Designed miniproteins, single chains. Designs and how they scored, part 64

Each design is a single chain, and the fold is of that chain. pLDDT is the mean over its residues in the fold that is shown.

## One batch from the design tools (miniprotein)

Design m2208
Fold by ESMFold2-Fast:
Structure m2208 (fold): chain A 98 residues (1-98)
Amino acid sequence: MTEEEARRRVRVSPELRELLKKAGITSDVVTRDELLTAIDQLLADEGLFDPEDGSVADVRGTPLGKLLGIDRFDVTDAEGLWRRLREAGVVEEVPEPP
């Protein structure tokens, strides 16, 4: 992910926003970097990092895992996580206002 892509604004679904509220997501429109940082914070707060490999999150049976339709993912693969969020329909890019 480039710095420009990290600063792109995205709209977060109400369901994803509610999960990330305690991780600092208080608006339905945030930057990609803020969204990915909030997911990382949620994983840390809920103890979802794999104890043998901190680069992997086990979200099996969690609300986040159910929203994304996954059991595990690589937290260092920001592009893979972004693709999964988009495919799950929980985020969309906000066009810049004219």
Scores: mean pLDDT 76

Design m2209
Fold by ESMFold2-Fast:
Structure m2209 (fold): chain A 70 residues (1-70)
Amino acid sequence: EKLKEAEELAKKVKNPEARDHILRAIQSVKEGNLEEAREHLHRAARLGKDDPEAQKAVNLVYEALLEKEK
C-alpha cells in the first residue's frame, strides 16, 4: 500500500535524481536492505526538498521502512 502510493508519486517527481533515489529506496525496502533504503531516502529528501510529491513519497517509504524494522 504505502510503497505502491510512493511509487505512483515518484512518477510525478520532477527531479530525475530524486525520483531514482525514491525508486531505489522502495526496492531496498522490499529486499530488506534497510540501511541502503535509508541512504536513498536521505538523498531523495535533499534533492527533492522543494517538491511536495517527492517529500510525500519519501515519507511513505520511510513509514514502510519503519514497519519492516519491527
Scores: mean pLDDT 83

Design m2210
Fold by ESMFold2-Fast:
Structure m2210 (fold): chain A 62 residues (1-62)
Amino acid sequence: SLLEELEKKELELAAYYKLGDWERVKELAEEMGISVEEAKEIAKQMIEKFPEEVARMVEELK
């Protein structure tokens, strides 16, 4: 669903933010239609609210 796709993109955003992959963070922000500043804030919130889910995504993206 659209909501599930958005949630997955927010988790990927948080994972790339933790990995320091700024190119991917920028690409995801552009795809989501938001600024890089907004993307960074979303990433931080996802890390705070869903730390285990973000950690799993980080391991999958390595």
Scores: mean pLDDT 82

Design m2211
Fold by ESMFold2-Fast:
Structure m2211 (fold): chain A 75 residues (1-75)
Amino acid sequence: PPSINEILNEIGSKLTEEQRKELLELAYKAGEEALKQGLSEEEIEKVVLQTVIDFLLEKKPELKDLAEELRKKVA
């Protein structure tokens, strides 16, 4: 099965430049907030990946298959 990095690269390749920028900003803010709450590195990674999943389901429902694949990695 593909790695998290392979899935994220595929997602990035299918987004517009503006959508990639929006997603990166959302992921960064989610990660910063989790860090401020004292979450572990592993929990911060899960929060960031969940942000990516939520973004795809809201903004790119045609990529829901990639979102589900990524979701399996955070379980």
Scores: mean pLDDT 82

Design m2212
Fold by ESMFold2-Fast:
Structure m2212 (fold): chain A 100 residues (1-100)
Amino acid sequence: MSKEEKEAEILRKFRRRVKEIAPELSYPPSPELQAALPPEEWVTLGDILRALVKKDYERARELLERAAEQYGLSEEQREALREALDEAIKELEKLEKEYS
């Protein structure tokens, strides 16, 4: 399996876990939430995935926390999302070392 294929599988697994933990992140914000947030501050699951693809792991963590706040996620959901993100980051870092 190529590095790109393994990376895609890690990201796909993370996306599925996010959908299970916080399905709210899989849909665009409500019109009310969009009206309350400036466009430049609206965080999507796609933004988090893009940060992971760029290996900007600190940005991915920041975006996850902002998304959790924007959707009003419970502390249980936030904790599970942090664990899912940390697992994805560890797998991506291991992949980089394997192909370095």
Scores: mean pLDDT 79

Design m2213
Fold by ESMFold2-Fast:
Structure m2213 (fold): chain A 90 residues (1-90)
Amino acid sequence: SALVEAARAHLARLRAVLEAVAPKAPGGEEALAAFEKAARLALRAAEKIAAGEELSEEELKELEEANREFLEKWGAVVAAAPEAARAAIA
C-alpha cells in the first residue's frame, strides 16, 4: 500500500540519520532504540489503516508516548552533539 511504503521510506531516512549520529554522541544508542520502538508502532498503525482498520485510543496513546520519548532522547543527543547531528542531516 502507498501509505505503508511512504511510512517505511520516511522511517528509513530518519534511521540513516540516527545511525550516523548514534556512535558519536552520549545517549545516541538509547535515542536509536527509542526510534526503533516508535518506528515499529508507526508501521503497525500504517498497516492497520491501510487494511481499513481504525486505531484504538490506546494504540494512538502508545504511539504518541513512544514518539514523545524518542523526541526527548533525540533532543538530548542534538543538544550534547550539535555538530555531529548537523553533519548527519547535511
Scores: mean pLDDT 83

Design m2214
Fold by ESMFold2-Fast:
Structure m2214 (fold): chain A 82 residues (1-82)
Amino acid sequence: SMEEKKKKLLEIGELSKKVGEAAKLMVEDPEKGKKELRELGEEHPEAKPLTDSAIEGQEKAEEMAEHAYEMGKYFEKKAEEL
């Protein structure tokens, strides 16, 4: 019982670290990081809410970046028209 609880805590800790490393990778290489997070969520369904949340956060950041770039282009075009 206690040994099984210790084993489960260590397994959760290692899985948590793997999710953290994949999320960190996602900052440097978004597609690779998202892929590793998806694979972790598939292999460890208990981690899926966390891996899905991390992927969603990245996709929201990508949407924001696209919007910001389009706004930048809009203002550049407006400046050229003056």
Scores: mean pLDDT 85

Design m2215
Fold by ESMFold2-Fast:
Structure m2215 (fold): chain A 81 residues (1-81)
Amino acid sequence: MADEEVARARREVQEQIDRLLKTYEEAKKLTPEQADELFSQAVYEAGRRVREAVDRARAISPETAQELIDEFAKAVAKAVK
């Protein structure tokens, strides 16, 4: 069951990354003010969900939890450039 929880955490983090990138693309169609607000809200929500997934993964595999944190951080940095 530990493998399934780790796999679920990885999937959840990837889903949040995908949603964040999609939101970034949608933000390009908005005014700069609306784009900034939308992106800030998306990053906050994604960060919260990723934290929950990471906390569950950490109980099973601390190294996987750190990997997920790094992947999310890199995705956010890439979206912001």
Scores: mean pLDDT 78

Design m2216
Fold by ESMFold2-Fast:
Structure m2216 (fold): chain A 89 residues (1-89)
Amino acid sequence: GHPATEYGGKAGKVVGDSVYKKTGDAALGTGYALRLIGHGIHAGLTGDGEAGKQGILDTIDDAKKQGLLSDDDADKAKDYAKKAGEAGS
């Protein structure tokens, strides 16, 4: 698959797993994971790595503000956002 989509997927797994562990809500966790994968796909399809990276970062910050994500998991997912941006550019 496209590297930007792969990194979006890795960010999605980190965030989705964290959300599921905190809430027990698999649908909520899956929703966050799909949103992050979607931003990676967008970067890969459009070549707009900055838009994809920003979308991933905004989604991570939203999950963190909702209390769904630890600082450590947010930092891991943000590293994948940077890599998705680099791969999609």
Scores: mean pLDDT 80

Design m2217
Fold by ESMFold2-Fast:
Structure m2217 (fold): chain A 85 residues (1-85)
Amino acid sequence: GHMTEKLIEELKKLGIRLSGDPNMIYISELVRYLRKQGINVSGSEVLEVLQKNGLLVLGPDGRPSIYVSDIPKVIELVKEYLKKK
């Protein structure tokens, strides 16, 4: 959708690497993006949130990834996770 296309262009401008599919992002790159947005989160915390919510998929090279379209939901869930600590 139009919102996902704008987000993909933002990620590219920030030097964030996609998983070889323009609709998917590696977990390591997702963590970098979240930190650039001012969300102080660790890779292990992001992975826990993604696993609990069934958002993990395999990229074209078999590496753990998520869909770019799920990033807004991930931001919401990660912020909720951090507020409960």
Scores: mean pLDDT 82

Design m2218
Fold by ESMFold2-Fast:
Structure m2218 (fold): chain A 81 residues (1-81)
Amino acid sequence: SDEAVSRIDRIRDFIMRTMPPDVAQAGTQALTSMQNQVRNGNFSSYNSGMGQVGQGMVYYFQDHNDDQATQYFNQAYNNAR
């Protein structure tokens, strides 16, 4: 839906402003893939991938763990191909 695409754009902007470039690149690649899944009607891949993006954000903001955050973002991207 247009709402899901707009929400993902907002999350992408937040990641780009708050995370180092390498972590931000992984997160934005995952979110771009999620937008493509929404546009193609692949909501199962979208829901799974957004869960992994959310977990990556928990690792980054709560655990201060850039490596785990990047790993979960990459998992979200790979699952949505």
Scores: mean pLDDT 83

Design m2219
Fold by ESMFold2-Fast:
Structure m2219 (fold): chain A 75 residues (1-75)
Amino acid sequence: SKAEVQAHIEAARRAAAEGDVEAMVRHLLRAQELDPDREDIEKLAAWLLASVGAVDRLPAVAAALRAVQEGGSAE
């Protein structure tokens, strides 16, 4: 649901504020799984990764998000 997607986006923002990069990425991937057509999640991932000093992880996270968009799992 739209509410469930938004809840995961809010959880990702909280995880970023706490410095929990793994939880942040997990919530972003789950949000993308719930809404594969949502184009702004990759942009949000880039911004959040930069905010926690983990921009070097962006290529792997972007690849995982694209795999989810194509009907794959977030693994």
Scores: mean pLDDT 82

Design m2220
Fold by ESMFold2-Fast:
Structure m2220 (fold): chain A 78 residues (1-78)
Amino acid sequence: MIDELIETAKALKEAVERGDLEAAEQHLSRLIKLLNKIKDPEIIKLFNEVLRAMAAGDRERALEAIDQLIEKLKEIKS
């Protein structure tokens, strides 16, 4: 599960970097489903920051929030 979250978050980042909004939406939907199983409040907070940045069309902030989410997921896996 954590590996799937990390890979999905990385795929979301790549889609956002390419401006592929259709792929980004697909990866975001998958993250939402996977995160329903996570009870870590810091991960939930970071994901909400990703959602807010994406909704605002703030690509720079979205990429920053995605990177923070990936790092936090890696810490939990370790």
Scores: mean pLDDT 81

Design m2221
Fold by ESMFold2-Fast:
Structure m2221 (fold): chain A 90 residues (1-90)
Amino acid sequence: FDKVINKYGSDTVTTTLYSMINTMQQTGIQPDPNRVNSTQQVNDMLDDVINGGNVQDFVRQMSVQDWQNMVNRLQQLNDQTTQQVQRNFD
């Protein structure tokens, strides 16, 4: 996951994750609870979807664990962005 953040930047990755959330909400498609992906497969799938790959197919190919990890990382990215911009909480 961090390889994709380093390649495209946190804003691009965050926008892609929100696009996936919107797709899930609009279509009702859910991640596969029985699928297991390696870290490299997740990075490759994110790289593909950022470059215009099919978001619906990507969601279907994701595991529930991958989805949870991405949501947690999205939250961390938002927290880091807030800290970087404001510097006011030290």
Scores: mean pLDDT 71

Design m2222
Fold by ESMFold2-Fast:
Structure m2222 (fold): chain A 82 residues (1-82)
Amino acid sequence: SAAEIVEEFEREIVELMREHGLTPSEAERAQLRRILEREEIHSLSEEEKEELLERVRKALAAGATVEQVLMEVKSVLRDFKK
């Protein structure tokens, strides 16, 4: 379901953040979930999903904050809907 896909991506992105020493708050997690829902993450191909996670990894490797990661997710998802 769309809800399951949103929850899966929230978990994966939060896991990547934790691997880079970031601990998102419950409010930041809720913001991430809203972004994933609004930008229709459930409509993504497997290739687009892999690209999203790769962009998040690159942002985190560059020292991105939680807020910057959330904005990157939103930007990438909007680019897929060109």
Scores: mean pLDDT 84

Design m2223
Fold by ESMFold2-Fast:
Structure m2223 (fold): chain A 89 residues (1-89)
Amino acid sequence: MEEKEKKKEELEKEARKKRLELEIEYGVKLLKLAVDELMRLKEEGLDREEALRRARERLREEVEKLEEELEKKLKEIEKELKKKLEEIE
């Protein structure tokens, strides 16, 4: 019985590690998108207020897309974990 519990803990730990890794990766992607877009708009000589408005509008769709992609990948990790846990007799 104890060996089965250790295997479950190991699988849960690996799933948590993968989840955290994805969350960090997507956080970095979001940050880079925001920085790059704001830098581009500043170089175009737009007013600060107009630049921020346009950046929010343009980035909103990209941010939502990345959030949906992250959520989907996190759900796949959860699904894989559940399947592996079921395979432990």
Scores: mean pLDDT 78

Design m2224
Fold by ESMFold2-Fast:
Structure m2224 (fold): chain A 58 residues (1-58)
Amino acid sequence: MVTVTVKFKEMPVDENVKAVLESLGGEVLSTTEETAVVLMPEDKVEDLKSLSAVESVE
């Protein structure tokens, strides 16, 4: 598991985005108006980056 900072194209993150993250084995640790801090499996970070709702991952 790795912690990543995610910027979604539309913020703040809604329940549907959280459900998609959980389906990838991720967990939202915190969220702001601009970013979300997410705990992700390392092998799923590329899948997260590929989501159309994601602007960037750091």
Scores: mean pLDDT 77

Design m2225
Fold by ESMFold2-Fast:
Structure m2225 (fold): chain A 76 residues (1-76)
Amino acid sequence: GAEYFEKAREYGEKGDAKKALDYLSKGSNESKTLEAQMSAGVGLVGGAVGLSLGDDEFAAKMAKKGAEQGLEAEKK
């Protein structure tokens, strides 16, 4: 869970939307809490929309936000 969200956050910060979304998906799948899964899901949907519009920077930012929210949920 948390390790994948940290990687998603790192790649999202670097603007690598595809790697950020890949790690965000892995973090969501490994998460044991619905809150972390839902936070990652919002980032995944937002990132997919960004990619479909050709806005890789927006997609990366959405993946980073989802990862940060997933990390906060994992701390609880």
Scores: mean pLDDT 81

Design m2226
Fold by ESMFold2-Fast:
Structure m2226 (fold): chain A 90 residues (1-90)
Amino acid sequence: TAKEEAIEAFRRAAEAETAEEAIEAAGRGSEAADAAELPKEGRLGAQSSAGMAAIAGGVGLATGASPREAARKAAEGGIRAVESGKFEDA
């Protein structure tokens, strides 16, 4: 299902080997959540998680922190948002 596609995309983001792959997969999860016509709260949570993954990746690169781990944490937030159908912080 489209909901399963969104969850799978965010799981791929969480398991990604690089920050760039994690950010791309999180973006795909947000797109799949929109296409799935999920409840508005779930879609907003997925969009927020994808945006947070992009921000966290960028900040990690600038500060020398692990951008992959920051993006992974945001992706996990996306999985929770899609599964619960509610808006959650990434």
Scores: mean pLDDT 59

Design m2227
Fold by ESMFold2-Fast:
Structure m2227 (fold): chain A 64 residues (1-64)
Amino acid sequence: SEKDEWLKMTEEIIRLMERHKVSVEQAEQVKKGFLSHLKRENADQEIIDEVEKKLDEFIEKLRS
């Protein structure tokens, strides 16, 4: 499904951020850019909310 494709892309972005040891500030900028991209691609709000949740969970772990 379209949702599965966006979630897979989100997981890949998180993996890349982990690999490159990004800062909280950098991760928040990536989140902002990716959510803007989802909105431009007219992704369903439910998909946008799930992607944002996954990215927020990653950023919270990064703060620890």
Scores: mean pLDDT 88

Design m2228
Fold by ESMFold2-Fast:
Structure m2228 (fold): chain A 91 residues (1-91)
Amino acid sequence: WTPSEELLELGREAERALEAGDRERAAELLGEVAELMLLAGGVSEELARKAAEAAKEALLATEDPEEASRAAAEAIREVAGEELEAGLRAR
């Protein structure tokens, strides 16, 4: 479960984009982080990509960070939750 250097670097880049006020770039980078995390959790490439896109749209739909985070998490769960649970059990 230790995050890869790539995941950590994408996370830092997303934080830098948020500090710069670039919400679109931050949402894109957070979507990439979500996709890589889902792939690491055993989710299929198709569902990981779809969940990441849904999370990105949820992050862009509101300016409230707490609401955006909840909406993104819910979007990921709706798209990839079943496969993620199966992947985690296999580990």
Scores: mean pLDDT 73

Design m2229
Fold by ESMFold2-Fast:
Structure m2229 (fold): chain A 80 residues (1-80)
Amino acid sequence: TEVLKKLKEKFGEIVNAYEEKDEEKMIKAAEEIVKILEKYDPELAKEVRKLIEKYKKGEISPEEFLEEMEKILQEFFDKI
């Protein structure tokens, strides 16, 4: 599925940015995931937006951000 491929690609960009310690790249890739999810699952897109906001405010670690992103994306993949 095209959407599955795009979401996996964008999550890979988050993982690469995490390894580079580039918070701006992590946020940018996650925002692209939101744009994709808004078309298919607006409720999960909202959950990703909340997660991005928490990360921007320093309320969660980069590790927690990755774990929660993976969990949300897995929930979406299980619905396809």
Scores: mean pLDDT 84

Design m2230
Fold by ESMFold2-Fast:
Structure m2230 (fold): chain A 79 residues (1-79)
Amino acid sequence: MREERVRDAREALARLPAQVAKISETMDEKEKQIAALTAAAQEEVARLIIEDPDLPEEELEARVRALEAELKAKVAEIE
């Protein structure tokens, strides 16, 4: 359901800062950068769903794939 997608996206967004903060205290600098990039990508996906809940599934899937590819490339650059 569209309402479930938006609700789940908002809940995920709300939990991100606490999750990042909890993990960050034990990470080295590269791990912190990777965690920040991952959180930013998750925020972008959540924002897409919240801003346009009528977005067709095909378009959402394509944008998620593009964001995943971009995240993978950025992580590889750091590693």
Scores: mean pLDDT 74

Design m2231
Fold by ESMFold2-Fast:
Structure m2231 (fold): chain A 78 residues (1-78)
Amino acid sequence: MKEKLKEFAELFVETLKRLGAPDDIVKTAKENLDKAIEAQTVEAIRKAFEEVASKIKDLNLRFLVLLAGKEAIRLFEE
């Protein structure tokens, strides 16, 4: 479970980088998601994705981040 969530987070961070997110946002996403996964709560995971989304000005990219957050919660609750 935790391993799948870590793999998902790694793919998500790589996706942000490939979609042209600024380096500071990519770094923040990696650090926040790593900490949230170690905390192992739904609330920590949700807040991590919401914080990353709040730093993104592009509406479509922001929506993808929020959708990824919902998938991460689903993977955690399995």
Scores: mean pLDDT 80

Design m2232
Fold by ESMFold2-Fast:
Structure m2232 (fold): chain A 67 residues (1-67)
Amino acid sequence: MEAEKKIEAYREQRDRLVELGLARADALEAAGDTELARQLREQIRIGDEGLTQLLNEKIEKLKKEAE
């Protein structure tokens, strides 16, 4: 449970960072830097996917320990 709370807090922080990053990408695109905006969006996507996998592994381990 505590580990789950820490993971949730981390997720929330990352989610906030993603939101800010996407806003930045939108601003870059509006300014004509579509290439940079595109690259930034891809980097954000990769980070989010990796985090999801890590969370799933940690949650499964926690459940297994409780067994």
Scores: mean pLDDT 72

Design m2233
Fold by ESMFold2-Fast:
Structure m2233 (fold): chain A 84 residues (1-84)
Amino acid sequence: SEAEKLLEQARRKLRQGKRLITQGRADLAKAKTQEEILRAIGTALRGIGLATEAMILAEQVIRSGASEEQKKEAERIIEEARKL
Protein backbone atom coordinates (compact mmCIF):
# COMPACT_ATOMS: atom_id res chain seq x y z
CA SER A 1 0.00 0.00 0.00
CA GLU A 2 0.98 3.66 -0.32
CA ALA A 3 0.97 4.00 3.48
CA GLU A 4 3.44 1.11 3.83
CA LYS A 5 5.78 2.72 1.26
CA LEU A 6 5.63 6.04 3.14
CA LEU A 7 6.32 4.26 6.47
CA GLU A 8 9.28 2.39 4.95
CA GLN A 9 10.72 5.68 3.67
CA ALA A 10 10.05 7.40 7.02
CA ARG A 11 11.75 4.54 8.94
CA ARG A 12 14.79 4.69 6.64
CA LYS A 13 15.11 8.49 6.89
CA LEU A 14 14.70 8.43 10.69
CA ARG A 15 17.44 5.76 11.05
CA GLN A 16 19.80 7.72 8.79
CA GLY A 17 18.97 10.98 10.58
CA LYS A 18 19.71 9.45 14.02
CA ARG A 19 23.00 8.04 12.72
CA LEU A 20 24.13 11.38 11.25
CA ILE A 21 23.17 13.36 14.38
CA THR A 22 25.09 10.89 16.58
CA GLN A 23 28.08 11.04 14.20
CA GLY A 24 27.96 14.85 14.06
CA ARG A 25 27.93 15.09 17.87
CA ALA A 26 30.85 12.64 18.13
CA ASP A 27 32.82 14.51 15.44
CA LEU A 28 32.12 17.85 17.15
CA ALA A 29 33.44 16.49 20.49
CA LYS A 30 36.71 15.49 18.73
CA ALA A 31 36.99 18.59 16.49
CA LYS A 32 40.24 20.59 16.84
CA THR A 33 39.98 22.98 13.88
CA GLN A 34 37.31 25.37 12.59
CA GLU A 35 36.96 23.21 9.46
CA GLU A 36 36.34 20.07 11.57
CA ILE A 37 33.75 21.95 13.68
CA LEU A 38 31.91 23.14 10.55
CA ARG A 39 31.94 19.62 9.03
CA ALA A 40 30.57 18.13 12.28
CA ILE A 41 27.78 20.74 12.42
CA GLY A 42 26.98 20.07 8.75
CA THR A 43 26.69 16.33 9.44
CA ALA A 44 24.30 16.94 12.36
CA LEU A 45 22.21 19.40 10.30
CA ARG A 46 21.85 16.84 7.48
CA GLY A 47 20.62 14.37 10.11
CA ILE A 48 18.06 16.89 11.41
CA GLY A 49 16.88 17.42 7.81
CA LEU A 50 16.33 13.67 7.38
CA ALA A 51 14.44 13.47 10.69
CA THR A 52 12.22 16.34 9.47
CA GLU A 53 11.56 14.48 6.19
CA ALA A 54 10.64 11.37 8.23
CA MET A 55 8.09 13.43 10.20
CA ILE A 56 6.56 14.82 6.98
CA LEU A 57 6.20 11.31 5.52
CA ALA A 58 4.74 9.99 8.80
CA GLU A 59 2.22 12.88 8.88
CA GLN A 60 1.15 11.88 5.34
CA VAL A 61 0.44 8.35 6.65
CA ILE A 62 -1.73 9.79 9.47
CA ARG A 63 -3.71 11.89 6.93
CA SER A 64 -4.12 8.90 4.58
CA GLY A 65 -6.46 5.89 4.54
CA ALA A 66 -3.86 3.97 6.57
CA SER A 67 -4.75 1.37 9.21
CA GLU A 68 -4.80 2.30 12.91
CA GLU A 69 -1.61 0.22 13.39
CA GLN A 70 0.14 2.15 10.59
CA LYS A 71 -1.02 5.50 12.05
CA LYS A 72 0.32 4.49 15.50
CA GLU A 73 3.71 3.66 13.96
CA ALA A 74 3.67 7.01 12.14
CA GLU A 75 2.98 8.82 15.46
CA ARG A 76 5.90 6.90 17.05
CA ILE A 77 8.19 8.02 14.19
CA ILE A 78 7.13 11.67 14.69
CA GLU A 79 7.74 11.42 18.46
CA GLU A 80 11.22 9.88 17.97
CA ALA A 81 12.16 12.50 15.36
CA ARG A 82 11.05 15.35 17.66
CA LYS A 83 13.38 14.04 20.40
CA LEU A 84 16.43 14.39 18.10
Scores: mean pLDDT 90

Design m2234
Fold by ESMFold2-Fast:
Structure m2234 (fold): chain A 73 residues (1-73)
Amino acid sequence: LSEEEEILIKTLLDLLDEKKVDKLVISIEELAEKTGLSKSTVSRMLKKLAEKGIVEIDGNTVTFTKEKLEKAL
């Protein structure tokens, strides 16, 4: 994983912990707002994580689980 990808994974884990859930579906736009990154940057990083099987992308939403994120780190 790149440093940017590891930071994003940690941010996704923090979102799961804040909501006290093991799985979340969130829009790419909302994730960009929460990370302070541009939508294009978040989309690019999420596509790389999806290629590695870490997250699932469906249109403008991303699905991720605590188990898959922790295994990626």
Scores: mean pLDDT 83

Design m2235
Fold by ESMFold2-Fast:
Parts: structure tokens; sequence; C-alpha cells
Structure m2235 (fold): chain A 81 residues (1-81)
């Protein structure tokens, strides 16, 4: 079984972060998503300084709630494409 990796890059996405000294800076950030198919799925989203990681499912079989949560997360990323 080959691992399935989903990778997307969004240069259009912009985030606002307060700089040191109280300035707001608009940065173009790249969003990278890696989804590994296996006993434990891991979704890692990197948006410049922001890192989000989702780990699941933890059980076999996965719960419907876990599947729905994953779908909602991916849908959010698709909107950024």
Amino acid sequence: MEPAEYHTVIDELVTENPDEGGFRRVLRQRVTVTLTNGPVQRIRVELGPLKLEYIGPRTNPPSPDEVRELDAFLETLRRLS
C-alpha cells in the first residue's frame, strides 16, 4: 500500500502579525498540508509562524465524528486554494 500525500501551496494567503515594536505586518505565507495515509493519519499545516497538527484516527475503525472533522479541516484548506 502506497502512502497518499496531499500537498498544496498557497502564495495568495496573507496573514497579519504584530511586529516587535507594535507594527502590523502583512506577510505572504505558504500553506503546506501533508496528509499521510496509514494507521495514524497526520495533517500538518504550516502558515508562516503558525503550525497546526491534527492526529487521527486513533482507533480502528475511525469514528464518523473524526471523519467529519477531517473533512471540515480539508474544506477550509480548499477554500484557501
Scores: mean pLDDT 48

Design m2236
Fold by ESMFold2-Fast:
Structure m2236 (fold): chain A 64 residues (1-64)
Amino acid sequence: MYEKTVEEAKDLSVDEIKQKILEANSATEVTALLQVGISKAKSSYERAQLAVTAHEALKKKGLL
């Protein structure tokens, strides 16, 4: 599951990864997407947006 999510996210833009984080159904999937997104982010602002998006996704789905 983790490796599959990483492979799917490798070719996505940061904005597409943010959308995938919101659609993710598990904490593992959110974490995998967040790690790939952070590696692709070009600024501290983009990294902060990814972190906030991941937190909101986890909270919304009751995974926190």
Scores: mean pLDDT 76

Design m2237
Fold by ESMFold2-Fast:
Structure m2237 (fold): chain A 75 residues (1-75)
Amino acid sequence: MEEELKKKLEQAIFNAVQIAKIRITRHGYSEQEAIDFAVSLMKAYAKMWKLPEKETEAFLQELKERIRELFKELS
């Protein structure tokens, strides 16, 4: 059960990063705009999957770091 949930969360992070990349490259999103979008999307998934706050915060932190790295690569 924990492994399946972890895979779903990793998939959601991957998808959020890919959508953020498109928005940065095609729509001129700033780093903060991309982070805000990805965080909102991840919070929606966390609510849907009824994730505990501790797990949600850990995945939000990972997501923010991945978006910052992505923006740095694209700049």
Scores: mean pLDDT 77

Design m2238
Fold by ESMFold2-Fast:
Structure m2238 (fold): chain A 80 residues (1-80)
Amino acid sequence: SLEERIKLAKEMVDIVFEIADKNNATKEEEFELLGLVSRAIQVASLEDLKKLVDMLREMLENGYSLEEVKKAIEEFIKKL
């Protein structure tokens, strides 16, 4: 549903901001991550969006670098 997609989108954006903050990311780096996540939100199924949220949360909790997170999102989108 649209409501579920909006909820997942908001959750992903919140996680990206937390990853950016923990890594002292520049606004340019933050916008790059947001752009990638926005692409996933537009084209991915709800099931795939849930998987992306879980992946991003795990990466945030385990202290992954900004570059590792970017590569993971790019690979996720590539497989969509």
Scores: mean pLDDT 86

Design m2239
Fold by ESMFold2-Fast:
Structure m2239 (fold): chain A 69 residues (1-69)
Amino acid sequence: AKITKIDLTMYHVDAVFKEGDKVVFIVDGEKIEATVSQALEVEGGSKFTVNLSAEDAPKIKVGDEVSLV
């Protein structure tokens, strides 16, 4: 799935992710793994937050890919 919007700490994607899902972000060829801490279904997909380090969170941008592990 692609990140369509970032709103505060929430990542919007065109796929449905659930709390507890393990995800991998692909950022400029780098893999960043995280666990979904909260998720809500929205029109067209879902929005979720993950437990990421303060170093990794700013690396993730709109248009980056994220998938289930």
Scores: mean pLDDT 81

Design m2240
Fold by ESMFold2-Fast:
Structure m2240 (fold): chain A 73 residues (1-73)
Amino acid sequence: EQAFLQQVLNQIQQILDDYLKGKISLEEAKEKVKQLVDEVRASNASPEVLAFIDKIVESFLSQMSAQEAFEKS
């Protein structure tokens, strides 16, 4: 589980980094995060792991929402 958790965290961080560097669009970044969350749910990960991933995803989406607000301003 720890190795799986670290892999998911690395993928979320990579998606955020790619978005911030302009390598992918906001819509593509959101879609990639959604796909990753769906994969985690399908893996039958423990409730502990799912709760931790949800917290990290919320942090990621908060950063993207701040960037989206900036772009619309």
Scores: mean pLDDT 72

Design m2241
Fold by ESMFold2-Fast:
Structure m2241 (fold): chain A 73 residues (1-73)
Amino acid sequence: MSPAELQALADRLRREGTEALELLLKKGYINEEQYKKLREILDKAVEALLAGDLEKAHELVGELQRKLQELIP
């Protein structure tokens, strides 16, 4: 994957992930503490993508997905 492709993917993940988490917070499906923790995982996943650490990015996205499934069955 090119640096430009990684940047585009990271920008999309940051934008769409943040919008989704903010919507969940607004609707009351998650609280502010949960939002902060989920946002930290999202930010780490974005950082891993920008660093080219695809394995770490995949692991962090998987963690975020698992936590969201636990909170929003």
Scores: mean pLDDT 84

Design m2242
Fold by ESMFold2-Fast:
Structure m2242 (fold): chain A 75 residues (1-75)
Amino acid sequence: SLDGEAFVEAAKRAIEEAKKHLENKDYDGSIEAAQRAIDIAELALKMGVAPEEAQRYLDEARELLKKATEMKEKA
């Protein structure tokens, strides 16, 4: 669907994957999944679909990317 539900769901799944990788200390996997979530959410915003949800997931994915990167540098 072009109404944005598919993009929001994909971004949410990528965020959940990033969180699971981070919990398991798989920082590379977390970075990859967080970056994927950012890319999906940015595309959704550019297309004007589900803007509030897309912005929320973009912000969450950026925070996860930051945390995973910092933890990788510490390891």
Scores: mean pLDDT 84

Design m2243
Fold by ESMFold2-Fast:
Structure m2243 (fold): chain A 65 residues (1-65)
Amino acid sequence: MVKEAALLAAAYINMIAVGARLVRENEDGSWEFAVPPDAEVQRRAEEEARRNEEATGREFRLHVE
């Protein structure tokens, strides 16, 4: 069972937990995150972003620092 506000909060927490940092929420509802130049952290952040995109219907963009 999914609740929209709880789902968005969980998505944010999960992104931060894998080492991503929120840069900006765009007007179209997409979110931008910065990740360190670490291949393992980038891989985990990409997997988490993909899951969150499927769950929320929003785009999660990643920028390598």
Scores: mean pLDDT 77

